# Designed miniproteins, single chains, continued (5): the designs that were tried, part 77

Each design is a single chain, and the fold is of that chain. pLDDT is the mean over its residues in the fold that is shown.

## One batch from the design tools (miniprotein)

Design m18851
Fold by ESMFold2-Fast:
Structure m18851 (fold): chain A 90 residues (1-90)
Amino acid sequence: AEWARVNDELTRLLREAVEAAKNGDYEAFKEAVDRIVRLLQERRGADVQVEEKIEGNKKKYTITATFPPAPGSPFPGPQTVTIELEVKLK
């Protein structure tokens, strides 16, 4: 249930970031990104790294979250999730 809830909230925040970027609302875009980072950091044992890169006429945000290995997981090590967000520059 908690994992499903976090995933639903992430999906909502990602949609909010995309809509803010489309509307040129950079403040709302930054707020959505910050909320995504905070949500990931609130997970037990998650390590969150954020990278910003300018590529052509776009600014890319790469959010990398590393979670501890889950009991019963088929994967023996930590799990990493990468989220990439792009906003067109002014």
Scores: mean pLDDT 68

Design m18852
Fold by ESMFold2-Fast:
Structure m18852 (fold): chain A 90 residues (1-90)
Amino acid sequence: MELAERAEELLRRAGELAAEAAALSPDFALTPEEARREGEEAAREARELVERLAREDPEEARRLVEGAERALEAAEKALAAARERQRAAA
């Protein structure tokens, strides 16, 4: 249950991060609103997938969620660094 909730929150955060990235560049494939909407849909699907995986292989479900959390943190740091570079260049 908790792993599925964590996965849902991760995808919501990923959608918001993608929306922030989209707002920084017109070259981004999605608009900020589209990125958030896709994140919300992905969050619901991820919750269901992780709930099923946790019943079949709880260790693998935990590794997957923890790996995704690390990947999102890395992406958030990368976006923050990109924003800093943009501000320094202006």
Scores: mean pLDDT 77

Design m18853
Fold by ESMFold2-Fast:
Structure m18853 (fold): chain A 55 residues (1-55)
Amino acid sequence: MLTPEELIEKLNSEDIEAQLQAYRELKEHYTPEQIEELLKKVKNPIGKDLLLSLL
């Protein structure tokens, strides 16, 4: 499983494939409460939208 820091880096990247990899890991292994905490640290609009889609 990817670390929270690695997930934040991928979601904040300009690489859609990296963002989608992070999204799949979050959907499979993370709770809504954990996703809400990560949302506070994600600045990329696409990355934020992906996290919001899991809530």
Scores: mean pLDDT 82

Design m18854
Fold by ESMFold2-Fast:
Structure m18854 (fold): chain A 60 residues (1-60)
Amino acid sequence: AEDVEFLGELARRVQEAIENGGLDKAKETAREFLRERGEVDLAESFEKMIDIGAAEGAAR
């Protein structure tokens, strides 16, 4: 329970970070948010998803 709301809040913060500082800031924001909640494994997963997006952008 509450996972949907938790992920929604994470997505919101990541989007804000992307608009303000790009993908690097989004990765940092996601890591800090998830670490604050003790969800280190989740932080690594989301960081990897953002890295995939960044790698695709760099290949343009």
Scores: mean pLDDT 69

Design m18855
Fold by ESMFold2-Fast:
Structure m18855 (fold): chain A 74 residues (1-74)
Amino acid sequence: SLEERRRRLSEEALRAYQENPEKLPDIMYRYAEFLREEGRLDEARAVYNYLIEKYPDSEAGKRAREELERLRAE
């Protein structure tokens, strides 16, 4: 369910914050993917922009930049 997936991502984010903060960008990217799949494009764009600004050198930040450019082209 949507609620279950959102809850799971929130729990993963909290755990990463406490134990493995290096995993936060990836968890945020997965959340943005979830938002996009649900058609919540404005919220997905906000998360992608945050990743680009705060984690530009991470894999998540690089993928967020690619995804945001793809969305602008469509």
Scores: mean pLDDT 80

Design m18856
Fold by ESMFold2-Fast:
Structure m18856 (fold): chain A 72 residues (1-72)
Amino acid sequence: NAAALQAQQAADEATSRKRMRAVVDNGVELLAEERGLTPEQREALRKQMDAAVDAAFAASKTDPGLAANLLG
């Protein structure tokens, strides 16, 4: 039942991505308030953090240890 396990893994990844996106959004807003970031700097930071999350999840598909760290 590899297809069912793969579907469950994809669903877990989607849930984790939603959670990570919320954490990134809150973190960027808090950091922007704390450091007085301009709207341009805040957008650049958000884009950088989103790219880092995407890269981490892409890497987790080839590294089970990294996947465990991302999923908890």
Scores: mean pLDDT 75

Design m18857
Fold by ESMFold2-Fast:
Structure m18857 (fold): chain A 64 residues (1-64)
Amino acid sequence: MTAEDYYNKGLEAWKQADGATARENFKKALELDPNYAEAWKNLGDLAEAAHRYEEAKKYYEKAK
C-alpha cells in the first residue's frame, strides 16, 4: 500500500467514527511519507477529540 492508500483508509474509518482505526492508518501513511501534511492535521484533530491536547499540538506543528 502507498501513503495515499493508508490515508484514504484513515478517512473511511473516521467517516465510520472509528477514531482508533483512523489514527492507526494515518500513522501508517506517515511511516511511508512523513511530509503528508493532511495526515498530521487529521492526527491532531483526533488527538483533540480524545482530549490529548499536548499530542494534538505536536501533530499540528508537523502539519505546517
Scores: mean pLDDT 83

Design m18858
Fold by ESMFold2-Fast:
Structure m18858 (fold): chain A 60 residues (1-60)
Amino acid sequence: MEEISEETRKAVRNVAEKLIELGKTITVDELAANLGVPKEVVRRAAEEIEKELGKTVFTD
């Protein structure tokens, strides 16, 4: 099974925290483009981080 890098996970968490503070959302496509990471990997990381935070901040 493909592992999500710790660097990707940290980057997604940092973006999520900033979005929560600003009361904003972005798409998974925008997040993937900003990080230079494949959409599938970013989607999995986003789902894990949203589960940890108990908030949805990334849309599709």
Scores: mean pLDDT 78

Design m18859
Fold by ESMFold2-Fast:
Structure m18859 (fold): chain A 93 residues (1-93)
Amino acid sequence: EEEREELEKRAEELIKRAEELIERARELEKEAIEKGDKEALLLAIHAEAAAIGARLLAKFALSSPIEEAKELLEKAEKALKKAEEFLKEAEKI
């Protein structure tokens, strides 16, 4: 019973983090377009795609059985880490 509540809270936190990364990626995409920076633009696009994937996986976890939800949330966390890495590289340029 408590395990489901913990999974739901974890999924909601991952969804929120993913939405924050999507907004950051979109701002960097806008900046890169204005500056004509193709490398930064490509990294920002990859970050947005990874964050969207993480959000989708976390949302599916909310409607999945406990074991499937755990696997989906682990995949969502990995996708978020990739998004953060792409954003970090984009911000260096």
Scores: mean pLDDT 86

Design m18860
Fold by ESMFold2-Fast:
Structure m18860 (fold): chain A 85 residues (1-85)
Amino acid sequence: SQSYVDLGDDYISRNDYDSAIRYYQQSISLDPNNSRSWRNLGSAYYRLNNYDLAIQYYQQSLSLDPSSLTQASLNAAQTRLQRQQ
């Protein structure tokens, strides 16, 4: 699962968010308790301006592993969503 996270991160660096999402989803399928995969999936959707999905995946990451970095990302996504409504 960590190997798939690293592949996803490589595709993020290339701005290939669709490929990154697929690899993070594979990581989650193998290890649904991998908080980093959930966080990075949220960040990929944030980069695509899909704040609803970003919020959902950040919340899942926080439920597995509380993190001030993930909390800040969640707060940013919630602020973006509220400004679009």
Scores: mean pLDDT 88

Design m18861
Fold by ESMFold2-Fast:
Structure m18861 (fold): chain A 77 residues (1-77)
Amino acid sequence: MTEEGKKLAEQGRLEEAVKKYEEAIRQDPNNAEAWYNLGVVLEKLGRKEEAKEYYQKAVELDPNYLKARENLLNLFK
């Protein structure tokens, strides 16, 4: 679940948070929040290109996901 990943990210356990969000996506590939949160963690890890891909996926699943759209646009600057 995304909630477990959020707790790991808050603790600075970013690589473990990635694994939890990847698990959430495997269980529900249409979970836009999981794709967005994975992008956030990857951006914090400096994995900017992967973060772009995952933010884009979140926007594709939910075009009104304003935070995902904002973060995606900021990465294209």
Scores: mean pLDDT 82

Design m18862
Fold by ESMFold2-Fast:
Structure m18862 (fold): chain A 114 residues (1-114)
Amino acid sequence: SKEGFDELLAELDRARDTLAARYPEKKQEIDSLFAEFKERLRKAYEAGDKEAALQILRDFMDKLVELFKDLPPGERREVLALARHVIIKAGKLFGIPKEEVDALIDEAEARMEA
């Protein structure tokens, strides 16, 4: 729904602000990553494109992993926890099967712990 999409965007803004506050040295990269993610999701939502949405979620998680891979394991887990909440909500909104969303999160978690 449009209401659900607006709620997702608000949660993305909250996650972005939380990460930028915790990692001010990465603020520009965080802001850019979330701005790109929001714009791509908006276009996919307007188009009703589930396949594009899944690819957008995957690209976002890949970039998030690369941006934060230098952090200690505990902090990496906290970053992933914030992202997981948003990714699950986006998956539900776009009607992506839970199994595909879970697999994407599991892959990102494995890459963060490597």
Scores: mean pLDDT 87

Design m18863
Fold by ESMFold2-Fast:
Structure m18863 (fold): chain A 72 residues (1-72)
Amino acid sequence: MKEKRDKIKEEVKNNKDLVVKLLKTVGEIQSEKHVPIDEALKEAGKKEKLEELTPKEIAQILGDWARSQSVG
């Protein structure tokens, strides 16, 4: 199970468009449903077919991507 999740994480990290879409989906869910970030991450994962990943793993991927887009 964890080995499968590690493979999915690497595929997501290598797909910049998917990361951007996932971030947008999290924001849309938070905006529309006014749910906590962890619930938005869980729903975004299901919507983008990443339900094998935990909300924490999705947050890590999004955080890593956001840092890569920063000048500092």
Scores: mean pLDDT 75

Design m18864
Fold by ESMFold2-Fast:
Structure m18864 (fold): chain A 65 residues (1-65)
Amino acid sequence: DLLEELLKAGVSEKDALYATLAYMVEKGIASEEAVVDALVNFRGISREEARKMIERGRRVLEEVK
């Protein structure tokens, strides 16, 4: 479980979540649009902000690896 491993590595819960979502998009487990839709509905943010959160998650993955 990537989320659990990131939390064990000392990544914050928020950053671990966004990193996990970015990983799912990168591996094709979920489409970017599906993740954006989920973030818009769950967090109440704009689609533009949701895309920024995915990019933040990609950066977190880069730094932890």
Scores: mean pLDDT 77

Design m18865
Fold by ESMFold2-Fast:
Structure m18865 (fold): chain A 104 residues (1-104)
Amino acid sequence: MARERAAEHLEKASEYFQKAAEALKNGDVETAQKYIDEAKRHLAEAVRALQDAGLFDEVEELVRKISEAIRKAVEALKNGDYETAVKYFEEAAKIARELARKVR
């Protein structure tokens, strides 16, 4: 149950980070921010589910890489560097999807 919940939330986080990147490519910063907030919410739920499943220590490095990509993307977004923000949100989405496959 907790493992399946972690995978589902990681998949949703990945989808929302991809939607955020697409919105930024279209210059729609408001829509991108909405998707970033949804992605972060799902990622937080995924981390909670990983802790509940006793899997967090096993996947901590991948969670750290997702968090680092998000941090870099948000910093780039604050600086108006939308190309760099897109790159790192796409990277966060990719790692989240990989982690979802691993924890199923």
Scores: mean pLDDT 88

Design m18866
Fold by ESMFold2-Fast:
Structure m18866 (fold): chain A 81 residues (1-81)
Amino acid sequence: AVAEIRALIREVLASDLPEEVKLLTGTALQEVRDAVEAGDLAAALETVDRGRELARTIPDPAAREFALAVLDRARALVEAT
């Protein structure tokens, strides 16, 4: 889970997304990674859900859908842990 979340962070940072979207999505993923490393899966799920609510406010539909898809993948990784 942690290594896969780190891969998602790298994917987001390497994308052509607007910097604000990279910051929002990357920060959420880093917090999820830290929670999973600490064994706090409840905090990790709360962090994903909070990130998803913030992602829904992204004005660009393509960037919004990308951010939501990445956060949904992060949620699935946490739930599989």
Scores: mean pLDDT 83

Design m18867
Fold by ESMFold2-Fast:
Structure m18867 (fold): chain A 113 residues (1-113)
Amino acid sequence: GGAPVMSGGGTVAAGGSVTLTATGGEAGAESGFGWIADSPSKGARGLIDGGSKRGKGASSRFSGSISGTTATLTLSDLQPEDTATYYAIAAEKTSVSGVIGPMMGNGAQVTVV
């Protein structure tokens, strides 16, 4: 399988919401989806694991879901500090032994104004 293909993002007014989607194809999509945010001021932060489980310290304004090979991240009540590039992470499963690295999507920029 390849990296997740991401869509969504853009410029949004404070208090608004955005929905990001990622399609991970065949590999790891059923349970291996996660979401991270990467901002210049805060660095990389885990938001969601297992498609819907909120990470420790992640905002309750953020929620995730999985349907088949598609993962969705909903960001609600956006604030200027939520300006970041968001990435879907899909764990690639193979039949070979060794370290199975995550496949990271192309990223979606969210800018809050």
Scores: mean pLDDT 69

Design m18868
Fold by ESMFold2-Fast:
Structure m18868 (fold): chain A 96 residues (1-96)
Amino acid sequence: SMKETLIKQALAQFEEAKKLLEQGKKTAEKAMELVIRALAILDPEVAKELAKKYGLEHAYDEGMALRAQLKTEEERLQAANLLMSEANTYIAKAKG
């Protein structure tokens, strides 16, 4: 499904941002936060576990608050895509 595809893409973005942060690229932390917000909209359970593991519970809470405002699956997919696009901007910035 589209939702499953986006979850896999978001997890890949998170892994890339995490590696950049481990290399000292501080802007990558913003990408990680944005991906957690996107994942919270798509799959709260996956997002909660990942946020807890990396100390990003604040981003999970923000994502859940945004999820509560979204009435349809289409709105959730669109919001997640926008957050993931923003995360890619920070990943690109972190790469230089």
Scores: mean pLDDT 91

Design m18869
Fold by ESMFold2-Fast:
Structure m18869 (fold): chain A 60 residues (1-60)
Amino acid sequence: SATEKKLQEKMKEIALKVQKEFHEYVKQNPNASFKERLEYSDQLRERYTKEGLELKKKAE
């Protein structure tokens, strides 16, 4: 359906944004520990799933 197509498009945008955000985070936080960077990466993975669902609800 149209809703599914829009969701897929927005999820692609989120995926690209997530990768961009991680690179920016690393550059803006050079003092971040190795552990912090790994944990942030895990949080982005979790957020990707949640934000995709939230965008679907917001678009409704």
Scores: mean pLDDT 74

Design m18870
Fold by ESMFold2-Fast:
Structure m18870 (fold): chain A 70 residues (1-70)
Amino acid sequence: SREELQRLLEEAIAAVEAGDVERALALLREALSLQPPPWAQGMLEAAIELLERGDLEHARRVLEALLADL
């Protein structure tokens, strides 16, 4: 659901702000398992790639933009 996706995104943003990349990645993979719309899936995949590269600031911005568009 959109509500569940929103909760996971809020928790993922908090994990990124705490520097907990492992938790953030787990939460974003859970969000992908909810079968979000293609536009949201693309943004989630982009955020995952940014986190895997260690670009936490850009990942947070992508997740905040995604949350605002929900």
Scores: mean pLDDT 88

Design m18871
Fold by ESMFold2-Fast:
Structure m18871 (fold): chain A 68 residues (1-68)
Amino acid sequence: MLEEELEELEKRIEELQKEIEELVKRLDDAIAAGNFDEVQRLEKEILAKIQELNELRKKKEALEEEIK
């Protein structure tokens, strides 16, 4: 059902948002420590998760319009 798919998307969006928040905190710590290798790794991971988050949000918006 579209409503079940919407709930699945909302859960994944919440998970991904929390993952991004955690990675951003780790990024701040790595910057403060001068660990440039870790900074580069974390930036790449954060960007990948932001892209995934944006795609999921687009899917959620499309499903919400179908339910209305």
Scores: mean pLDDT 82

Design m18872
Fold by ESMFold2-Fast:
Structure m18872 (fold): chain A 66 residues (1-66)
Amino acid sequence: MEELKKEIEELKKEAEELKSQGYTDFANRALKLIEEARQALEKGDVEKAKFYIEEAKNVIDYAKKQ
């Protein structure tokens, strides 16, 4: 639980950095997935939270390769 909370916080920070760099569309997509992960974790759905965390990571990684 604590590990996933830290991961969500770090991903949110990376998404905000992408937004500041002009990758607004990718940043907004990642932030939406991060919020979904947080909501799933608050409901105790660890599997769903992990799914959204992985999707957010994929969006951020894709943006960094552009």
Scores: mean pLDDT 83

Design m18873
Fold by ESMFold2-Fast:
Structure m18873 (fold): chain A 77 residues (1-77)
Amino acid sequence: AKKKAEELEKKGKEYEKQGKYDEAAFYYVGAGHFYMKAGEYEKAIEAFDKAEKLGSKSSKELAEGAKKLRDQAEKKA
C-alpha cells in the first residue's frame, strides 16, 4: 500500500509541474487513499491537502471532496 501511494504521489507531482491540476489532484487523492490503507495518516493528510488546493484552481466539487477526505484522515491521525 505505501509503495503504491508513493508512486501515485510522484505522478501527482508530474502533472502539477505540467499545470494539469485536475489530473494532479486525482493522483494526490489516490495517494492519500493508499497512505490511509498503509496507516500513514500524516502523509495521507498532506496528499489530500494538496488535492484540495489544486482542485480549488479547477473544480469546487473536487476541492470539497478532497477536504472531506483530509478531515477523515486527520481524525485517524
Scores: mean pLDDT 77

Design m18874
Fold by ESMFold2-Fast:
Structure m18874 (fold): chain A 67 residues (1-67)
Amino acid sequence: SEERIKKVAEEARESAKKQGLDDKTAENVAITAYATAKILELRKKGVNLSTFDILKLMEKIREELRK
């Protein structure tokens, strides 16, 4: 499932770039897509994230996508 989420994020980034958005905006689109998919997956398992947890998740995703 993590591989699937990464593919969705990469597809979102490429779609944003094709629409003429800059690299920084495309990165933010990818991070948002990844975070949204992860939050929905966790919610299905009965896990609700706080605002603090979401912010930490987004920072971790940013670091992973820059590697």
Scores: mean pLDDT 83

Design m18875
Fold by ESMFold2-Fast:
Structure m18875 (fold): chain A 105 residues (1-105)
Amino acid sequence: SREATIEVLDQTIAELRRLAAYMRANPDLPVATMAGAARSLLAAGLDRLREAKAPEEVIERFQAIADEAVARFDALAAAGGSTEEMIAVVEETIARLEELREEVE
């Protein structure tokens, strides 16, 4: 349902916001570890959207946002990117998911 789809998007956005806050509080954590956490949150969000029987267009848009975010996280981890750069990718991903949520509502 639309309500279930919005709830999943809200949960994923909230989890990513908590991750960004955690990264700001713990800047010495390995970037690769934070990339792994972000990947896991996005994968869980996608699984929940499928379980909620979200519209295919919403699932496809979420998948595209998640795939782009994961590629950027993995590139930063491989290149020895900063915690600040990782937080920026998380914040941009949140903004894209908020846009998707607005389209669903």
Scores: mean pLDDT 88

Design m18876
Fold by ESMFold2-Fast:
Structure m18876 (fold): chain A 60 residues (1-60)
Amino acid sequence: SAAERERRLAQLAAALANTDAPVRTIAYLVGFSSLSTASREFKARYGVSPAAFKAEAAAA
């Protein structure tokens, strides 16, 4: 469902900001089966790729 997708994307965003692990590893731990799906859905929601989001969070 859209609500489950939104929750998973929020968990991905939080994990990217708080964990020094590769994006692929974090995406799979959060429950995504595919990086392409995670990247597409994340960009649609947050306007940036997971990798860009992680880099920006680390720089802040």
Scores: mean pLDDT 81

Design m18877
Fold by ESMFold2-Fast:
Structure m18877 (fold): chain A 88 residues (1-88)
Amino acid sequence: LAEEALELARRARELAKEAIELGEKAKNKRALHLGIAGALLAAGAEFLAELALRTGREELAREALEDARRAIELAEEGIELGKEALEK
């Protein structure tokens, strides 16, 4: 669970970077903001997942997993908006 959350959080971080790059290229404020929000949430999820691994606390692992999934959703939304904006 905690290991899965950590893997998802790292994936969310990479997706958030893509959303930020697309938002900047497209000059799309919404895509950029979604990417930034996803990156911040992914960082928090990564921290909670690492803490869960050290302490063995299932509740922290579950919270990290939920935050990582939400970060992925935000980043993917940002990527879609950025791509749409580039297509005019």
Scores: mean pLDDT 84

Design m18878
Fold by ESMFold2-Fast:
Structure m18878 (fold): chain A 57 residues (1-57)
Amino acid sequence: MEQVEEYTERAVEAARAGDDVRLREALEQLRRVGTPEQVREGLERAVRAARERGSAL
């Protein structure tokens, strides 16, 4: 799996689980390896996943 996709998936999974520490770590790694557009998409997907869980960030 490409690193950008891997970190994006980890961020989404962490957001769904409510694991703020893992979410921040995944987003930090995504920022290092991804383009600004990929980081934005990853963050939007993570925020959407957290909202769908029924919890606002």
Scores: mean pLDDT 75

Design m18879
Fold by ESMFold2-Fast:
Structure m18879 (fold): chain A 106 residues (1-106)
Amino acid sequence: EAEKLLEEGNEAFKAGDYDKAIELYEKALALYREAGDKRGEAQALYNLGLVYAAMGDYEKAIEYYEEALRIYRELGDEEGVQEVLDKLAELGLGGKVVEWAVERVL
């Protein structure tokens, strides 16, 4: 169920329907949290970060990326950690939040 909501959210995000993507990802996140699925929780948080970044809400994107990064680090998921760090670096390279991102994550 949570996996299906995550996939539906991915389709909405790809279609540019950011409001629907957020709704679906938030529902997936809630289900992953109820199930204790930490990896699913991190994936949903990462995807919420991607949507907010696409919308230009970099403050929220960073908050979601930081939460996903924390969980991936707890899990020892080196691939997940690298994916999140790459996205945070992309936002930092935009110059608008680089100091804030470096101080909190890097």
Scores: mean pLDDT 81

Design m18880
Fold by ESMFold2-Fast:
Order: C-alpha cells, then structure tokens, then sequence
Structure m18880 (fold): chain A 86 residues (1-86)
C-alpha cells in the first residue's frame, strides 16, 4: 500500500540521518525511529509506539534533557493517533 511505502521511505531517510550523525545518542535515536516506522509499515502498532517513544527519549537526552511522564504520555498519544491515520 502507499501508506506502507511512505513509512518505509521515511525509515530509509532516518537510517541515512543515523549514518551521518556524529552524536551516538542521536544516531541511536534515528535508528530507533527507522525501526518504529518499519514496525508501523508491518502493522505492529504496539512496537511502533514503544520504539518511537524510546527514540524521543534518546533525542531528548542528546539535547541534554529528560522527558517528564506528562511529555512521554503526550508523545505516546500522538504516536497512537498517527498510527490510526496510517
């Protein structure tokens, strides 16, 4: 489907970003984002949401901050809503 093709194309872009990233935490965040997009493409919504949240946590750590429980809940809700639209 077009939706799965779009997700896989975004996953490839995330992997390219990871390969070029010099910050190892941000590189790992991009790899987890790619895995989340690939999981969404396969219809594994629970795994996609969890990997996306982990990617967001690592991206925040690379920026020198920690996500609060409220921020994690907001990100999870947004990811679940996005998965429902794809």
Amino acid sequence: SASAEELLALAEKAREAAAKEKDPKLAEAYELLAEALEAWARGDREKAVELYLRAAELAAEAAGRTLSEAERAEIRAAAEAAADRV
Scores: mean pLDDT 82

Design m18881
Fold by ESMFold2-Fast:
Structure m18881 (fold): chain A 77 residues (1-77)
Amino acid sequence: SKTLAKLLVLKALNLLRKSGHPEAGPAIEYLQKAIEALDNGDYETAIENLEKALRYAEKAGVTEASELLRQAIDLLK
């Protein structure tokens, strides 16, 4: 569900904010863009920004956030 995808994204955002890792900053910026796209019903733009956020979350080593983002992307495809 799209609502579940947004909840997973918000949980990942919270985890990345708590990490304090330098690579978390870019991940957070892409997640904020993804959330705006989800709120506007632009699921293609949301997926693109979630995939970019996932790359930075993986670099930051925040495994729980990366897992949540993969699940969110799968729910939107």
Scores: mean pLDDT 88

Design m18882
Fold by ESMFold2-Fast:
Structure m18882 (fold): chain A 115 residues (1-115)
Amino acid sequence: SAELAARLREAVRAAAEERRRVLLVFHSDAPAARAEAEAAAAEARAAGAEVVVTLRASDLPELAAAQEELERGRDPAAIARAQEAIYAVLRRLAPGAFERALAAGHLGVLVFGAA
């Protein structure tokens, strides 16, 4: 959705421009992946993350390629391809800001696939 895309863009800019500690957590539709994502988000907040955004890859059409890889399950190579697809989307949503946030160490991205 446009609202979800805007939320991701603002989170990336918060990391890049305000130097906030930001974590983006992406998960498949699998209940286990959602539970792992929720646990990781809670841990990140406890560790001082200022902005944590958790979302299903299926909730954003631009993440369709990532969702397909996440549905392939527990294979580390599939998770890596999903992460690459997510990175490509984040670069398009926030050009320049995404790379600055990563280089500064203010932006983390976690990905959870189907069990």
Scores: mean pLDDT 84

Design m18883
Fold by ESMFold2-Fast:
Structure m18883 (fold): chain A 56 residues (1-56)
Amino acid sequence: GSPSEAVFEGGARAAGLMIVEGGMTEEQAIQMLMRFGGMSEEEAREAVERGVALHA
């Protein structure tokens, strides 16, 4: 994959971990990915959905 793909996957896994194990809401994870990951809201939402699915 590309570097952008790796960054997206890393963000997705971190967000999923924080939601499933850390008690963070999906909305909080979206806001964190937007602020620190430089993602759009749509990208952050997709990353969260993927990350949660990877931990389910």
Scores: mean pLDDT 77

Design m18884
Fold by ESMFold2-Fast:
Structure m18884 (fold): chain A 92 residues (1-92)
Amino acid sequence: SEELVEELAKAIGDLAKKGAKVSVRVEGGKVTIEVSGLSVQEATGLALFAIGLDLDGLEVRVKLEGDTVTIEVGGLSEEQARYLEKKVREAS
């Protein structure tokens, strides 16, 4: 859903404003977002938030490694993938 994509972009943007480093890659209908430089609390919070988005119907895979959270969003149209990339880049 577009609303879930906007919620994800906002959460990542809020972390970027606090000094987190964000990278985004688009490959077909998949968007991979890597957020690094997180505290343990921020990394855990983002990972749990991403799991919540998956439960709400967004196709999300999350990987937590140290201070880095990798979020892979699948099942997107090309337009939705570009929209998510744009919103994450604008928020960073």
Scores: mean pLDDT 83

Design m18885
Fold by ESMFold2-Fast:
Structure m18885 (fold): chain A 67 residues (1-67)
Amino acid sequence: MTIDPNLLEAEIHIAMARMALSLGDLELAREQLAKAREYLAKSKASEEEKAKLQAEIDELEAEIEKA
């Protein structure tokens, strides 16, 4: 099984962004989300795997904008 390190980094930063948002730290949430997008863009994972993470990023961005 091949683990894409950029996909893993994107997942980690999405989790960090979600945690920051839950704590009300919108600046940290935005920083982590930006890193997640950067790593996802560098990932060579399948389109389906990338689409799943992109959906999570888009949901978090919408929540940050509403806060």
Scores: mean pLDDT 83

Design m18886
Fold by ESMFold2-Fast:
Structure m18886 (fold): chain A 60 residues (1-60)
Amino acid sequence: PLSGSERFAAIEALPPLEAEAYWLVEVQGLSYEQAAKRLGISPGTVRRHVERARAALAAA
C-alpha cells in the first residue's frame, strides 16, 4: 500500500476511471455533475464508476 501523502492505496488499486471518479466524489466531496465535468463524461457514467469502486472497496 501507499504510505505517501494521500490515502489512495485502496483507490489506486481500482481501474483508473473508477479510482478518479471515487476520489472526486467520495474523497473530495464533489457531486456527480462536478466529477463528470472534470472527467469529460456523463454524470450517470460517474455514478456507475463510483458504485463499482464502492463495491470493490467493500469487498476488502
Scores: mean pLDDT 72

